# Ledger of designs, part 11: designed miniproteins, single chains

Each design is a single chain, and the fold is of that chain. pLDDT is the mean over its residues in the fold that is shown.

## One batch from the design tools (miniprotein)

Design m372
Fold by ESMFold2-Fast:
Structure m372 (fold): chain A 98 residues (1-98)
Amino acid sequence: MKLLEKGEEYFNKGDYEKALEYYKEALEEAKKAGDKKGEAEALRNIGRVYLSQGDYEKALEYYKEALKIYKELGDEISVIIIENEIELIEELKKKKEE
């Protein structure tokens, strides 16, 4: 989606506020269209923005929502990738709260 590409452009520039705006717009468009794959991709990208900001709690919320949708879609590869990402974020959160 064009909005996901714009979000990625701003994310790569370190403009997390603009990246988040575009990813949230992509999420809303995907929801309106019934595009479950686009919805999961937008949620994962929103989680990545929060992870990059050090907001592990928000990152986990969005990754878990994306995981639920990928499981519904039977996308086994995306499920494995996101489950591994969630485990790593949970470990980082535990170490930060030491």
Scores: mean pLDDT 86

Design m373
Fold by ESMFold2-Fast:
Structure m373 (fold): chain A 72 residues (1-72)
Amino acid sequence: MERQQRLALEILEAVVAGDLEAARAAAAELARAAGFTDPAEVAALADRMVAELAALPREERARLLEEARAAA
């Protein structure tokens, strides 16, 4: 649980920083922590998660980052 919260924070911080490669790597780790083991499925989930977070308005990204920090 705490590990997944830390990974979610890492993904959000990387997306906000514009480091999509780091965000994707953290998202892949989160997918594996959630029990996904197929490399193709992990990659697809990581891509989708990063794309959805990057598409959010700046205010929503800031809110999620604050929530993730409070949960960590």
Scores: mean pLDDT 78

Design m374
Fold by ESMFold2-Fast:
Structure m374 (fold): chain A 60 residues (1-60)
Amino acid sequence: RRLVAETLEFDSVAEAEERARELAERYGLSPGAAENLVRHVADLARRGETRVTLLIPVAA
């Protein structure tokens, strides 16, 4: 099992949610994992973050 580092950059909460959703779809995350990722990135954007690096677990 591997971890892949993905960096998302955004200027708004709406953009953060879209970027996170695109990432979840790209990696084939389950609906629950996708919702958790979107919520997490949106929460960081609401706190003033404009860049987030995520470690995505992928099958080997």
Scores: mean pLDDT 80

Design m375
Fold by ESMFold2-Fast:
Structure m375 (fold): chain A 70 residues (1-70)
Amino acid sequence: SMEEIKKLLEEVKKKAPEVSELVEEAIRAIEQGDFETAERLLVQVYLKHPELRELIEKAGRLLRELEENR
């Protein structure tokens, strides 16, 4: 769900405040239905903070579920 994705991304922001702007841009893209931009931004977050892989991968899986159901 969108709410679960937002919760995961809020945790990413807490753990890595320096990517907060990228994460907020990804959330806006998801809210606008621009899943391609959102996925690209999440990849950028992952490349900067590979230690957050589990959170980013879970968010990415949920994002793909939203894309398939639109």
Scores: mean pLDDT 82

Design m376
Fold by ESMFold2-Fast:
Structure m376 (fold): chain A 73 residues (1-73)
Amino acid sequence: MKELEELERQIKELEELAERYEKEGDIKKATVYYSAAGILKAAMIFTLELEYKKNPSEEIKKKIEELIEEAKK
């Protein structure tokens, strides 16, 4: 739980940095930070899917759906 919250915070920080660089016209840096955030989102989704298979819960299912929607952007 704590690790997932920390990972979610790191993902948001990377996305905020990417957006800031995009607004500044630094497309290369923006792409790097968006890619890093995407990789962390994929790792988080994979971890939650494994947990859902072992212990199915509505909370985990909701979290997976939210992350997949965010990662698609």
Scores: mean pLDDT 77

Design m377
Fold by ESMFold2-Fast:
Structure m377 (fold): chain A 78 residues (1-78)
Amino acid sequence: SLDEKIAKYEEEIKKNPNNAQAYLELGKVYFERGDYEAALEAIAKAKNLDPQNREAVKALSELYRKRGEEEKAAALDA
């Protein structure tokens, strides 16, 4: 379930607060659940921890588009 995935990634983050991949995966699960605010926080944290992570940048762009924030999404694609 999505809740089981959230609990798993939260445990990974608790063990390693700098785990960019765990934040990215957590954000994707929140996005799938429709919790866009939690998704934004988690994905933004992943990008801040690993600015070169193209997957995090793409996920953030998709999230902004889903929220109707096209200008913010376009800025990340540049």
Scores: mean pLDDT 83

Design m378
Fold by ESMFold2-Fast:
Structure m378 (fold): chain A 74 residues (1-74)
Amino acid sequence: SVEAAVEAAENGDLAKAGEILATSTDPRALAIARAGALLVAGRKLSVEEARLLLEHSDNPELIERVREHTEGLP
């Protein structure tokens, strides 16, 4: 679910993100889980991926990590 994908990103849970990517049929949940997995892996996010995570979470630690890992975010 979208909520489970957001929780995985907020908790830095790469294993849960991988489970969602393998089992989910929801394109929104897949996109969030992928963006979260990239963030946990320390990879750069696109502006679209960053916006997707920020749209679904108010977690301060996640917001800071998204800011650190996204180029060109205002």
Scores: mean pLDDT 78

Design m379
Fold by ESMFold2-Fast:
Structure m379 (fold): chain A 102 residues (1-102)
Amino acid sequence: SPADEALVAEALELARGLRAGLRAGKVSLEEALLALARIRGLLDELADARPELAAAVAEVVAAADRTHRTLLAYEEGRASREEVLAAVDAFLAALEALAARF
């Protein structure tokens, strides 16, 4: 539906903004985690509206959760900036693959 397409479009916009902000060094950890939480909420709403996409949504949620853990590891000195950017790129790729189904 147009509403389901809007959920995915908003999630993509937020994810692209997060990637650009992290690459530019213009996003704090708090801002990054809030963006991921908002994207997760949109994905949960999509899975509720489209149960047939639940498995595809779960793959994107898993990538978002990996990005969250990598951001926390980076702040603790246990991950590199390159690992954070790689996790965000993988997350965006998974979200773009989900969006291609609409």
Scores: mean pLDDT 88

Design m380
Fold by ESMFold2-Fast:
Formats: C-alpha cells, structure tokens, sequence
Structure m380 (fold): chain A 59 residues (1-59)
C-alpha cells in the first residue's frame, strides 16, 4: 500500500509539471504540433493517476 501511495504522489507531481509545461507552451505560442503532443502527455498522466487511485482504493 505504501508503494502505491508514493507512486500516486509521484504521478500527481508529474501531471502537475506537464500541465505547467502545456500552459507555458500555450502562453508562448508553441506550434500546434507541440501543443497537441503536450495535451497527449497530460492525458496519459491523468490516466496514470486515475489508475493508481483506483488500485489504492481496492488495495
């Protein structure tokens, strides 16, 4: 259980960092391709957080 809690915290930090990167990219007029890539990375990070939350809930 403690490993899952640590992994969840790390995943949440990663998601926050990716959201910041996406925000910066949009603010500084990054290319459409770069924004799309960052949005995909954010979506992947969100999915990972959701999966870990679900595992922790069932543990």
Amino acid sequence: MEELRRELFEAEVELAMKLIQLSIAKKFNASEEEIKRLEEEVREAERRVRELEERLRRA
Scores: mean pLDDT 83

Design m381
Fold by ESMFold2-Fast:
Structure m381 (fold): chain A 81 residues (1-81)
Amino acid sequence: MTVADKAEAAIKELKERLREKGDERALELFEELLARMKSDEEKLALAESALTMLDANAPHQSGDLAAALERVLAQIEANRA
């Protein structure tokens, strides 16, 4: 599989999970983050990190999804700087 294929699969899974939660704010943030990414590698890293954080925070999800995505954005930006 190519990096692009993996990125597409991870993005699809994350969007599906966000839709199931009805968290439109988290979905908007994720789409904004994707728009800022210029490579499939960055998009894949973002999606995989977000999925990992959502999984880790499953017991504490009331309002935490958007915060998790914001934290992922900050981590990706820090790794680029």
Scores: mean pLDDT 70

Design m382
Fold by ESMFold2-Fast:
Structure m382 (fold): chain A 56 residues (1-56)
Amino acid sequence: MTRLELVTQQAQQEIATLQRRVDRIRASGDEKAARRAEKLLKEAVKRAQQLLEQAA
């Protein structure tokens, strides 16, 4: 329970950080960097979803 909560909180924090990075890169006009950052964000979201499925 406590370990799952900690891991979930860390995953949410990582997603928030990646989202901010994507937004910043998008604002700078660097399309290649934005696409790479979006892939990392998508993977982090997918990982968090898998953790929630395991908790069910």
Scores: mean pLDDT 77

Design m383
Fold by ESMFold2-Fast:
Structure m383 (fold): chain A 82 residues (1-82)
Amino acid sequence: MREEALKRLEEAVKDAPPEVRQTLLEMGRDVLDAAEAGAPRSVIASKITALALEGVAQGADPETILRFIKAVEEAVDEARAA
């Protein structure tokens, strides 16, 4: 469910600085919105790539970025299965 997925995204970035958390969560929600709207896999992959690059640009820890991407990918799979 979307609410549970969003909670997992929040948990994945809880230790990041507030501004980094806000940006990643906004981008993560955008990926989920696209998945729920039936966007092609290429669009989803592009959005996830942009999210990863933004996380790096803002100095987020690599482990935090990887954990967040995994949570986003799991949420996308759940949205596609619904």
Scores: mean pLDDT 82

Design m384
Fold by ESMFold2-Fast:
Structure m384 (fold): chain A 55 residues (1-55)
Amino acid sequence: TEKAKEFAEKAYELVKEDKDPEKVAARAAELARELNLTADEVNEARAILVEKGAL
């Protein structure tokens, strides 16, 4: 979905910019809430990040 893809791309950028996985995870969780993602969209975004090796 478009929101899930946008979130995944932003989270992936965070992983690239900040190599601390705990900080990235916390910030990504905040972004997911801020973008008002549904559970399905969060799950889709997570799958994209896992596929890219970002998680």
Scores: mean pLDDT 73

Design m385
Fold by ESMFold2-Fast:
Structure m385 (fold): chain A 78 residues (1-78)
Amino acid sequence: SPLDQLVAALEQYLRWARDNKVPKEVVRESVDRMISTVPDPALAAALRALVDQAIENGLTEEDVAALVAGMRALAAAA
């Protein structure tokens, strides 16, 4: 689904950004552009909140895994 593709793209981008030490502000701007394709504003806001939490926590493997699980749960509930 489009949401599954978005989740996979976000996971891949966030791991790449972590490994390349991309500044948090740049990561947020890139994520906002990716999530802007989501037509449901409530779902988009929930996805942004989950990603922002992972960014603030430093994109650890645990945070990225929790983020992916949370995004998949939101997609299944939509």
Scores: mean pLDDT 82

Design m386
Fold by ESMFold2-Fast:
Structure m386 (fold): chain A 78 residues (1-78)
Amino acid sequence: MKEELKKIIDETKKELREELLKLGVPEEVAEGYAEALGQSVELLGTEQGWSPEEVRKHGEEMKKVIVTRAKEQKEAAA
């Protein structure tokens, strides 16, 4: 993988992990989601030939979906 793409993916993983931890998601679970996001973006980016900008955009979109789902589950449990 191109080094620039790896940096973008690593940043997105870190941001997702931090957001999930703020929502009270257990650290182990938050790490699992971050790893799954990173693997998905790397796989799709490699297969589709995504640019660094596209990797950042799609990674951010996936992050927002995961965070939104976590918020919805937390609110439904309250």
Scores: mean pLDDT 79

Design m387
Fold by ESMFold2-Fast:
Parts: C-alpha cells; sequence; structure tokens
Structure m387 (fold): chain A 98 residues (1-98)
C-alpha cells in the first residue's frame, strides 16, 4: 500500500470513529494520516475534523485554533461548506470570536 493510500485509509477510519463518538481514536488516526501524508495538514476538511474532535474532547482553545485555520484555508480554496461549518462551530462555542 502506498503512503498516500494508507493515509486515506486512516482518514476513513478517523471519520468512522468521529461518527461513533470515539474522539480520542479519531484524533489518533487523523494524526497518523498527517504523519504519513503531511499535505493533509493544509486540507481545510482535515483541519475542521481535528477542530471538531478537540471541541468534543473539551479542548476548546485547540478546537478554536483549528477552526480558524480551517476557515482561512477553506476561504482560499473556495470551500464554502467547510468554511460555513467551521464558522458555525466557532459561533456555538465562542460567539464573540465570530
Amino acid sequence: MSPYEQAMEYLYKAGQYLKEGKYEEALEYLEKAIELWPELAEDPRVLLAIGQVYYKLGKYEEATEYYKKAIELAEKEGDEVTKATALANLKKYAPEVV
């Protein structure tokens, strides 16, 4: 399996764990995917997922940082859905930031 294919498998597993409410496992697989394919650290969808995991883990400062980075990169890429989702999450947790 290529490093890219393995990173995509890790992202898939992270998404499944996130849906199941297994937030620590979701974070582990997101980190493994980024270690194997570092370009994923600049993917707004991946940054949004990391922010969502940190928020669910009660790590609100980390969640806010990842949401802000996801918004910035989503705006650069024209990804309106990811931008809107990250903004909605910021507004829910830290309404004064948005």
Scores: mean pLDDT 82

Design m388
Fold by ESMFold2-Fast:
Structure m388 (fold): chain A 79 residues (1-79)
Amino acid sequence: SAHLEQAQAAGRQGRAAYEAGDYRAAGDHFVTAGEHFERAGLLGMAALAYREAARAYELDGDTEAAKRARERSVQVQNA
């Protein structure tokens, strides 16, 4: 699936940004990964990606982005 490939690529970009200390970029990449996992029907992986995004945004100090990512993780788990 093109969406699975895009999700995996975004997940790798998110991890690389996180390891570099670029928590804003890490959060954004993990959100992108979550969106592609949703489109692939992999809701558990999408929820994990959104939780990783929330953690990255929290480290960036963006409490509102972290909250939105956590809400999105819960939403896909309950779908």
Scores: mean pLDDT 91

Design m389
Fold by ESMFold2-Fast:
Structure m389 (fold): chain A 52 residues (1-52)
Amino acid sequence: SVYEIAYRGARSLGLPEEVAEEVGREAERLAKEGLSDEEAVAEAFRRVTATL
Protein backbone atom coordinates (compact mmCIF):
# COMPACT_ATOMS: atom_id res chain seq x y z
CA SER A 1 0.00 0.00 0.00
CA VAL A 2 2.87 2.41 0.76
CA TYR A 3 4.32 1.52 -2.65
CA GLU A 4 1.00 2.22 -4.42
CA ILE A 5 0.43 5.52 -2.59
CA ALA A 6 3.94 6.77 -3.44
CA TYR A 7 3.77 5.49 -7.05
CA ARG A 8 0.35 7.09 -7.65
CA GLY A 9 1.51 10.36 -6.09
CA ALA A 10 4.59 10.50 -8.32
CA ARG A 11 2.53 9.76 -11.45
CA SER A 12 -0.01 12.47 -10.54
CA LEU A 13 2.90 14.97 -10.36
CA GLY A 14 3.91 14.06 -13.92
CA LEU A 15 6.96 11.92 -13.12
CA PRO A 16 7.77 9.13 -15.64
CA GLU A 17 6.67 5.57 -14.82
CA GLU A 18 10.23 4.38 -14.09
CA VAL A 19 10.78 7.26 -11.63
CA ALA A 20 7.38 6.66 -9.99
CA GLU A 21 8.30 2.97 -9.52
CA GLU A 22 11.58 4.00 -7.87
CA VAL A 23 9.70 6.37 -5.51
CA GLY A 24 7.30 3.53 -4.62
CA ARG A 25 10.10 1.06 -3.88
CA GLU A 26 12.05 3.58 -1.79
CA ALA A 27 8.93 4.49 0.23
CA GLU A 28 8.26 0.79 0.95
CA ARG A 29 11.89 0.28 2.03
CA LEU A 30 11.78 3.33 4.35
CA ALA A 31 8.51 2.16 5.93
CA LYS A 32 10.17 -1.20 6.68
CA GLU A 33 13.03 0.72 8.35
CA GLY A 34 10.52 2.23 10.80
CA LEU A 35 9.24 5.43 9.19
CA SER A 36 5.47 6.06 9.18
CA ASP A 37 3.74 5.62 5.81
CA GLU A 38 3.48 9.41 5.39
CA GLU A 39 7.13 10.00 6.37
CA ALA A 40 8.30 7.18 4.09
CA VAL A 41 6.42 8.63 1.09
CA ALA A 42 7.72 12.18 1.71
CA GLU A 43 11.34 11.01 2.22
CA ALA A 44 11.20 8.73 -0.86
CA PHE A 45 10.08 11.70 -3.00
CA ARG A 46 12.92 13.82 -1.60
CA ARG A 47 15.58 11.16 -2.21
CA VAL A 48 14.49 10.09 -5.69
CA THR A 49 13.87 13.62 -7.03
CA ALA A 50 17.29 14.75 -5.69
CA THR A 51 18.90 12.30 -8.18
CA LEU A 52 17.03 13.72 -11.24
Scores: mean pLDDT 83

Design m390
Fold by ESMFold2-Fast:
Order: C-alpha cells, then structure tokens, then sequence
Structure m390 (fold): chain A 54 residues (1-54)
C-alpha cells in the first residue's frame, strides 16, 4: 500500500525524491487504479515501469 516505501526498499529513490513521489500520489484523481498512478510516477523518475501504459 505504500509505493514510497517500496521504491526506497528497492533503492530506486532517495529521501530527496520522496516529496516528488508523494506530490504525484496526492495529485491523482479519486479512485483511479494505482497501476496507472505508479506508471506515471516511474516515468517521471526516469525508471522503467513494471506497470502497463494505460
């Protein structure tokens, strides 16, 4: 349930990136699929997304 913790555990982001990830999580429309949100976050971080493009 915590994307931020997952990314930190995987070493994909540092503490300085947490605010950016959280900002994107907060700016998402209500009830949207987490996979779509996660895809956009990975793309914004320049990381290969394990989630399909919507």
Amino acid sequence: MSLVKRLLEQGLIKESDISKVESQLRGKPFGAPDEVLYYNIYQSLGLPSPYPKP
Scores: mean pLDDT 70

Design m391
Fold by ESMFold2-Fast:
Formats: structure tokens, C-alpha cells, sequence
Structure m391 (fold): chain A 60 residues (1-60)
């Protein structure tokens, strides 16, 4: 699920997203990070601070 959301936000194939991938290394920027955080919060019903994601922008 999480990898698919990241792939959709970045416009890349899900196969390009691995657990070791860094969001910004995949071509993400601050605006995409905001979109990703909101998508993840909606998908998992969990609040995610944008600042924490910016500090550790890994796919996991």
C-alpha cells in the first residue's frame, strides 16, 4: 500500500519504489511531500507530521 501511494504521488512505476528508496532521491519535492503525507494520513487514518517526514523521507 505505502509504496503504491508513493509511486502514484511521484508518477513512477511501483516497481521503482523499494523499502530502501528515499522520497527525494526518487524525484520528490516539498509540494509532493505535502501531497504524500495527506494521502498517507487518509489511507492509514493516522496523523503524520510533515516535518518528521521531511527529516526521514524513507519509503519503509
Amino acid sequence: MRRKIIADVLGVPVSSVTDDSNFFSLGGDYSKAKDLVKALEKAFNKKIPLSEFIANPTVK
Scores: mean pLDDT 74

Design m392
Fold by ESMFold2-Fast:
Structure m392 (fold): chain A 86 residues (1-86)
Amino acid sequence: DPKAERIARLEEIAEEMSKVGDPEAVEKAKEYIIRLIEEGKSLEEIREEIEREFSEDRALVNKADALLTALEGEERGERLRAERER
């Protein structure tokens, strides 16, 4: 299940990020991103919705952007590896 795999990766990224600091903001951003992933939204659409909904909460927006960027990087890395190992 592509959505379940994406959510699992996000959970791991969020766990590591929460160890660095601001675990409440990380958890809130993670929960909102998971909801939008389950709704079938792309990572770009999720980023736009979070910036629109939480525009005045820059800490949350920054944590969400960091989570999405890390998730995009992992997904891109796996695609590049698959292309190389085909």
Scores: mean pLDDT 80

Design m393
Fold by ESMFold2-Fast:
Formats: C-alpha cells, structure tokens, sequence
Structure m393 (fold): chain A 82 residues (1-82)
C-alpha cells in the first residue's frame, strides 16, 4: 500500500501542475467529475481486497486517487487533441 500511495501522490502533484495551465473551466469540471467517479469505483474494489483500511486512510486514498485519475484524463485529452 505505501508504494501505491507514493505513486498516487506523484500523480496528484502532476495533476496540480496541469490544473494550473488549464484556461477552460468547463473542461476542468468535466474531468474532475469523471475522475471522482472512477476513483470511487477503484476504492470499491480496494474495500473488497483491503477491508483493513481505516476510514481516515480510505478518505486520504480517495483524494489521491481522484487527483491521479484526473492527471490520466488530462493526458488522454491531450493525446486526443494532438
């Protein structure tokens, strides 16, 4: 879990840098909503595999997952527009 969390933290930092470059708030909102939905699905799977996670750890992981998925969606959008 620690290695996974560290990878998510790196992706979250990359997402923050990308957000600072966005000028279209409608696109940002769309990506944010999609990232939240995907993160919730990943967490549901993790709850089945790792039910030992505390509620606090689960909430921290959700935030990191939302940001990591947001970064992946930004990268997908860039590739589609290139």
Amino acid sequence: MEAFREQLEDLAEQAKKYREKLTDPSLYNKIREEAKKRADKILATLDQVRPDLSPEERERLRTLLENAVEYQLFKEYEKKKS
Scores: mean pLDDT 73

Design m394
Fold by ESMFold2-Fast:
Structure m394 (fold): chain A 66 residues (1-66)
Amino acid sequence: MKLSEEEIEREVLVALADMYVALAKLFLSKGDIEEAKELYEKAAELYEEAGDEEGAKEARELAEEV
């Protein structure tokens, strides 16, 4: 079973978005609220590019809540 180039690209975008969410949570734990907000916003953009509408929505909501 081999993923197409498009499928690999989407999986990479989701993985990057997940990393940005993890980094945002780390920055929040340090009190770096502005940096965390920027990371959540970047994650939302990556989820949207990957077609993960739910992930993008959740990341945008987290960016607005901080």
Scores: mean pLDDT 82

Design m395
Fold by ESMFold2-Fast:
Structure m395 (fold): chain A 114 residues (1-114)
Amino acid sequence: GALEEARRLLEEARRLLEEARKAAEAGRHEEALELLERALEHLRKALEILKKLGVDKEKLFEAEVELGVAELILAVAKVLLKKGIKPPASLLLKAIEALERALKVLEEALKELE
């Protein structure tokens, strides 16, 4: 069902974020970016499921803001890489932190429904 799908999306996002952090710390910035884009997609899908299930909109708004911040940071990182410029590690870490904050909000929202 929808709750099980949301749980799987959040579990996969957590795994992707852990792998992205390791890739970023190792200087594998292109790999980190791809993992972060996949994590963002999973978190956005989970957010839409939770919205349809009637979770508190104010709580979900915090996750939406953090996802938007991460999306903007990742868009900047992609432009830099396309121009042959290595994104600063601090930029990728800020994207990871924003997605981790979104994940925490969405995991707590899911727990309140179960």
Scores: mean pLDDT 88

Design m396
Fold by ESMFold2-Fast:
Structure m396 (fold): chain A 58 residues (1-58)
Amino acid sequence: SRAEEAAAEAAAAMAAAKDAEEASRLGQTVLRRYSDLSEEELQAAEDAGVRALIDRGL
């Protein structure tokens, strides 16, 4: 689904970041492309990105 695509893209972008600030900027850039999603779906995608950062030790 489009929500799954947003979550995967956000996770990939944030996982590529060097620090939390860069990850936040990249995540927001990805989520802006998915403005058609509900707040719940956007929050889930953001959470997926944050989880990817934590898994990377960032």
Scores: mean pLDDT 77

Design m397
Fold by ESMFold2-Fast:
Structure m397 (fold): chain A 77 residues (1-77)
Amino acid sequence: SMEEERKKILEKKKEELGEKEVEVIEAILKAASVAAQKELAEDLSNEEAVEIALKKLKEEGKEEAAKLLEEAVKEDK
């Protein structure tokens, strides 16, 4: 599920980045999950939920947060 994939990414990053950075990543991934559910289009994967979050962050000018999320997701692929 999207939530379990999120947990895997967060656990790996927790050891590397510490709790503060993980809280930011967790908030971003949670926002992605909510956005994916809001679409109500299809069964969206965690990858599609993350892409929605990345698009939103870039549109809002939060490029550094987008880079952190993109890096976290790429690590698990």
Scores: mean pLDDT 56

Design m398
Fold by ESMFold2-Fast:
Structure m398 (fold): chain A 88 residues (1-88)
Amino acid sequence: MGDEAIEEAMARLQAVEAVSDLRGQQTAGVALIGLAVARLIRDKIGEREALLLAAEYLERAAKASEDPAVAEVLREGAERLRRAAEEL
């Protein structure tokens, strides 16, 4: 389930990237890199910890985002990852 939550968050960010300006695309791109890193390290630190780290990263990216639509997608992604971690 955790891998699916990260994949869903990545798909949502990729959709936002497709319609965002360059700044929105850059913010979504950084968030996607953070999610990819979380997937790589989950095998080292455990799935729950990786999901929580990814959620924290998305929340921080949302607060730094200048695009409200990108910020909302990032916050929703963080919430989904936190719920996935709680289900483990």
Scores: mean pLDDT 69

Design m399
Fold by ESMFold2-Fast:
Structure m399 (fold): chain A 67 residues (1-67)
Amino acid sequence: MRSVSLYVAGKLLVVAARISIELGDLEAARNSIEGAEELAEELKELGDYESAEEVLKEVEEARKLLE
């Protein structure tokens, strides 16, 4: 199912972003956050708003850590 694949990929990118932030690799963190946001937008396009909202919530938390 396409939405499940996008959700899993989005969650993995958020995890990668958090690891990158912890390591001080802010460029890698920004790239991973941007990728997760893109996948969340595709989830919304598919009508999977619940999965998209979950990914975006974690993206928002990661962005606050990046600042």
Scores: mean pLDDT 81

Design m400
Fold by ESMFold2-Fast:
Formats: C-alpha cells, sequence, structure tokens
Structure m400 (fold): chain A 68 residues (1-68)
C-alpha cells in the first residue's frame, strides 16, 4: 500500500538525517517532504502521497550519489 511505501521511505530518510554529511538545507528539505507526506496521508490524498513518495525517492537517490 502507499502507506507502507511511505513508512519504508521515512525510515530511509531517518537514516540519512543521522548522517553528519548532510547540509542544514538538505536536512530541512527531507523533513519538509516527510511533513508533506504525513499531511497527504491524514487527508487521504493518495495522488499527493504518491507524488511525495516519488519526490522523496528522487531526492534520496540524489543525496546518496552526491555523498557516495
Amino acid sequence: SLRDEFEEIKKEVEELLKTHKLSPEERETLENLVRQGEEALRAGDDERLRQIIDAMRSYIKELREKYS
């Protein structure tokens, strides 16, 4: 389900936020995406939740490539 996908990707974000390599701006972007996803989940907005999950996946990939 979208909720299960969101919970899984939130764990990946939490792992990245524990890394000393991220800038304050990059941390804020991840935290803002998590908040937007939680808002979409509470609203039952499946289309928005999907968009946020996709955005989170793309940004996590970008950060992993940058800090590899």
Scores: mean pLDDT 85

Design m401
Fold by ESMFold2-Fast:
Structure m401 (fold): chain A 75 residues (1-75)
Amino acid sequence: SAAERAAAERKQARLAREIRAIDTSIESNKMQLSALEEQRKKNPSKAAELDKRIAELKAQQKHLEDLRKKLLEEG
């Protein structure tokens, strides 16, 4: 029916927007990780502090990638 097609189109549009938002967050996290890893190499005295933040961002990135996969499975 037209209503079923409209509902499917709205679902696809919602999922696409959510996936794009997650992709933006993943890209931002990758840039932050690269910057922190560079700082880690240049500042060994800050290694413990930077390693902690790197680990936190890697955990967040994994969570975002898992969410992205679930949204793709919904579509």
Scores: mean pLDDT 88

Design m402
Fold by ESMFold2-Fast:
Structure m402 (fold): chain A 85 residues (1-85)
Amino acid sequence: SKAEELFKEGKLDEARKLAEEELKKDPNNGEAKLLLGKVLFAQGKREEALEVYEELMKNFPELRKEALQGQIDIGVELLKEAVLK
C-alpha cells in the first residue's frame, strides 16, 4: 500500500495519516491496522501501539504472528529501558 511505502521511506506522520484514513474507510482492514501499530511504535507511541496489537491479536487471526511480534518488539524496548536505567 502507499501507506506502507511511506513507512519504509521514514515518512512516519504521512504513513500514520494514510493508515488512519484507510481504517476510517474500512475498519476491518487488518493490514492498515497492523501498519498503524508499526508506525506508532516507530514514533515512540508504545502504549498506543500495544493497544493496536492487542486488537489485532483478538480480531485478526491471520495477523496474529505479526501482532505478537509487534508486542514482543515493544516489550523488549520497555525491558531494555527498565534494565539500563
Scores: mean pLDDT 84

Design m404
Fold by ESMFold2-Fast:
Structure m404 (fold): chain A 72 residues (1-72)
Amino acid sequence: TPDAFADEVMRLIAEARKRAEELLKAGKSPDEVRKQLTEWLTERLVSLGVDPEAARRAAETLAQHIVDELLA
């Protein structure tokens, strides 16, 4: 269902945020963290049935938002 998909996406966002926080604490640059999150989120979204191009664009937007929030 759409709700089940939304729950999976929210779980992925929470996991991505945790990963971003750990990478930043480990001294990775914001650009490196955005790149790693984008790659990871793209693969996860494709695994959930999202089109690869749509998944990449969504992953880029989410990764940027997560990193920007953690640096605020």
Scores: mean pLDDT 84

Design m405
Fold by ESMFold2-Fast:
Structure m405 (fold): chain A 60 residues (1-60)
Amino acid sequence: SPPSREELERELREAERAAEELRARAAELEAAGAPASKVAALAAAADIWRVAAEFLRELL
């Protein structure tokens, strides 16, 4: 069965939260002097969740 509107709204909130949390962690690690590759990997992961959130908004 296709996902319900409630399920899509919940997934959207989770995707937005994941993107924000990963961006915050990337910024924190950058400030702490972590390797650029590790910071970039977290920023890339955050961007994946941002794109997922944009896609979910289009479905709602």
Scores: mean pLDDT 88

Design m406
Fold by ESMFold2-Fast:
Structure m406 (fold): chain A 59 residues (1-59)
Amino acid sequence: LVAEAKKLVEQGRKALEAGDIEKAKDLFAKAIKLYVLAGDYDGAAEALVEYYELIEKAE
């Protein structure tokens, strides 16, 4: 779960860099859900913060 969540975060970063905001939102949402399911709340919080930071720069 955690390894899969990390992979989704990386894919979300690439989607944001490509300007695909909708895909990035979906990927980050899935990653955050996997972190929460794994009990990794720190990972979930970090992914959420990173998502907001990248959205501010991309938009």
Scores: mean pLDDT 78

Design m407
Fold by ESMFold2-Fast:
Structure m407 (fold): chain A 86 residues (1-86)
Amino acid sequence: SAGIEEARRRLEEIRERLEEARRRAETELEEVPEELERLLEEAERALREAEEALRRGDTRRVLPLLAEAERLAREAEELVRELLAR
């Protein structure tokens, strides 16, 4: 269904974004701040929960978890950019 395919695409996009944000933090920062680590861990948790819900075909549970993961990923990406600009 269109809803499941869209959710799957969003999930893959969020995964790639989080992997890149973590890679940049670990390679380009001397120390990863606790705030950034918490944002990354929370986003990764929401993404894992979305993956489990998607595997079960529960799109109603998937959509809020994807939205949360996207919000947290955006906040982590913004924080990484701010830290690298200092």
Scores: mean pLDDT 85

Design m408
Fold by ESMFold2-Fast:
Structure m408 (fold): chain A 103 residues (1-103)
Amino acid sequence: VTLTQSPSSTSVAEGGTVTLNYTASQDVGNNISWYQQRPGQAPVLIVENGKQVGDSRFSASGSGTNYTLTISNLQKSDSAVYTAKAILGNEISWGQGSTVTVL
């Protein structure tokens, strides 16, 4: 499976909302997870298989080959690279990442 993320980079005002999209090369069901990696820090799992883990400001949706991550009420600490991961059978696929900068 190949994951294509868009946008590759974006800037959003503090308190705003950002929507990140990804397209899978084939139907992955609900086996999509999202990771947040802040500068100088280890990646943190924020959505596991389509379900929020922890912070309620992160929301995942989508089906088939098209999926989204929405981050509401943006904080400057949300400035990070967000990467989608799909697991289908024995295949693990990573997206290229989306850089979000909160101004």
Scores: mean pLDDT 80

Design m409
Fold by ESMFold2-Fast:
Structure m409 (fold): chain A 72 residues (1-72)
Amino acid sequence: SGAEDAARAGRAAAEAGAAGDSAGASTMQYHKFLMGTGEAKEYGLLGAQAGQAGDAAAASRYGRLAFEAGKA
């Protein structure tokens, strides 16, 4: 169902945000990577909220943004 797809996408977005936050904490350039991991976490939270609201498209979009931010 759309609600299940949205919830799944939201959970994936939250995990991507958390992974980005964790990766940034391990870097030597703490200040720079803190900004990047903070952005990943914010997108992860937005994706989780969209998932709870049943918006699968928004949840997927924020999940991708969380992943890209965590990569930087």
Scores: mean pLDDT 62

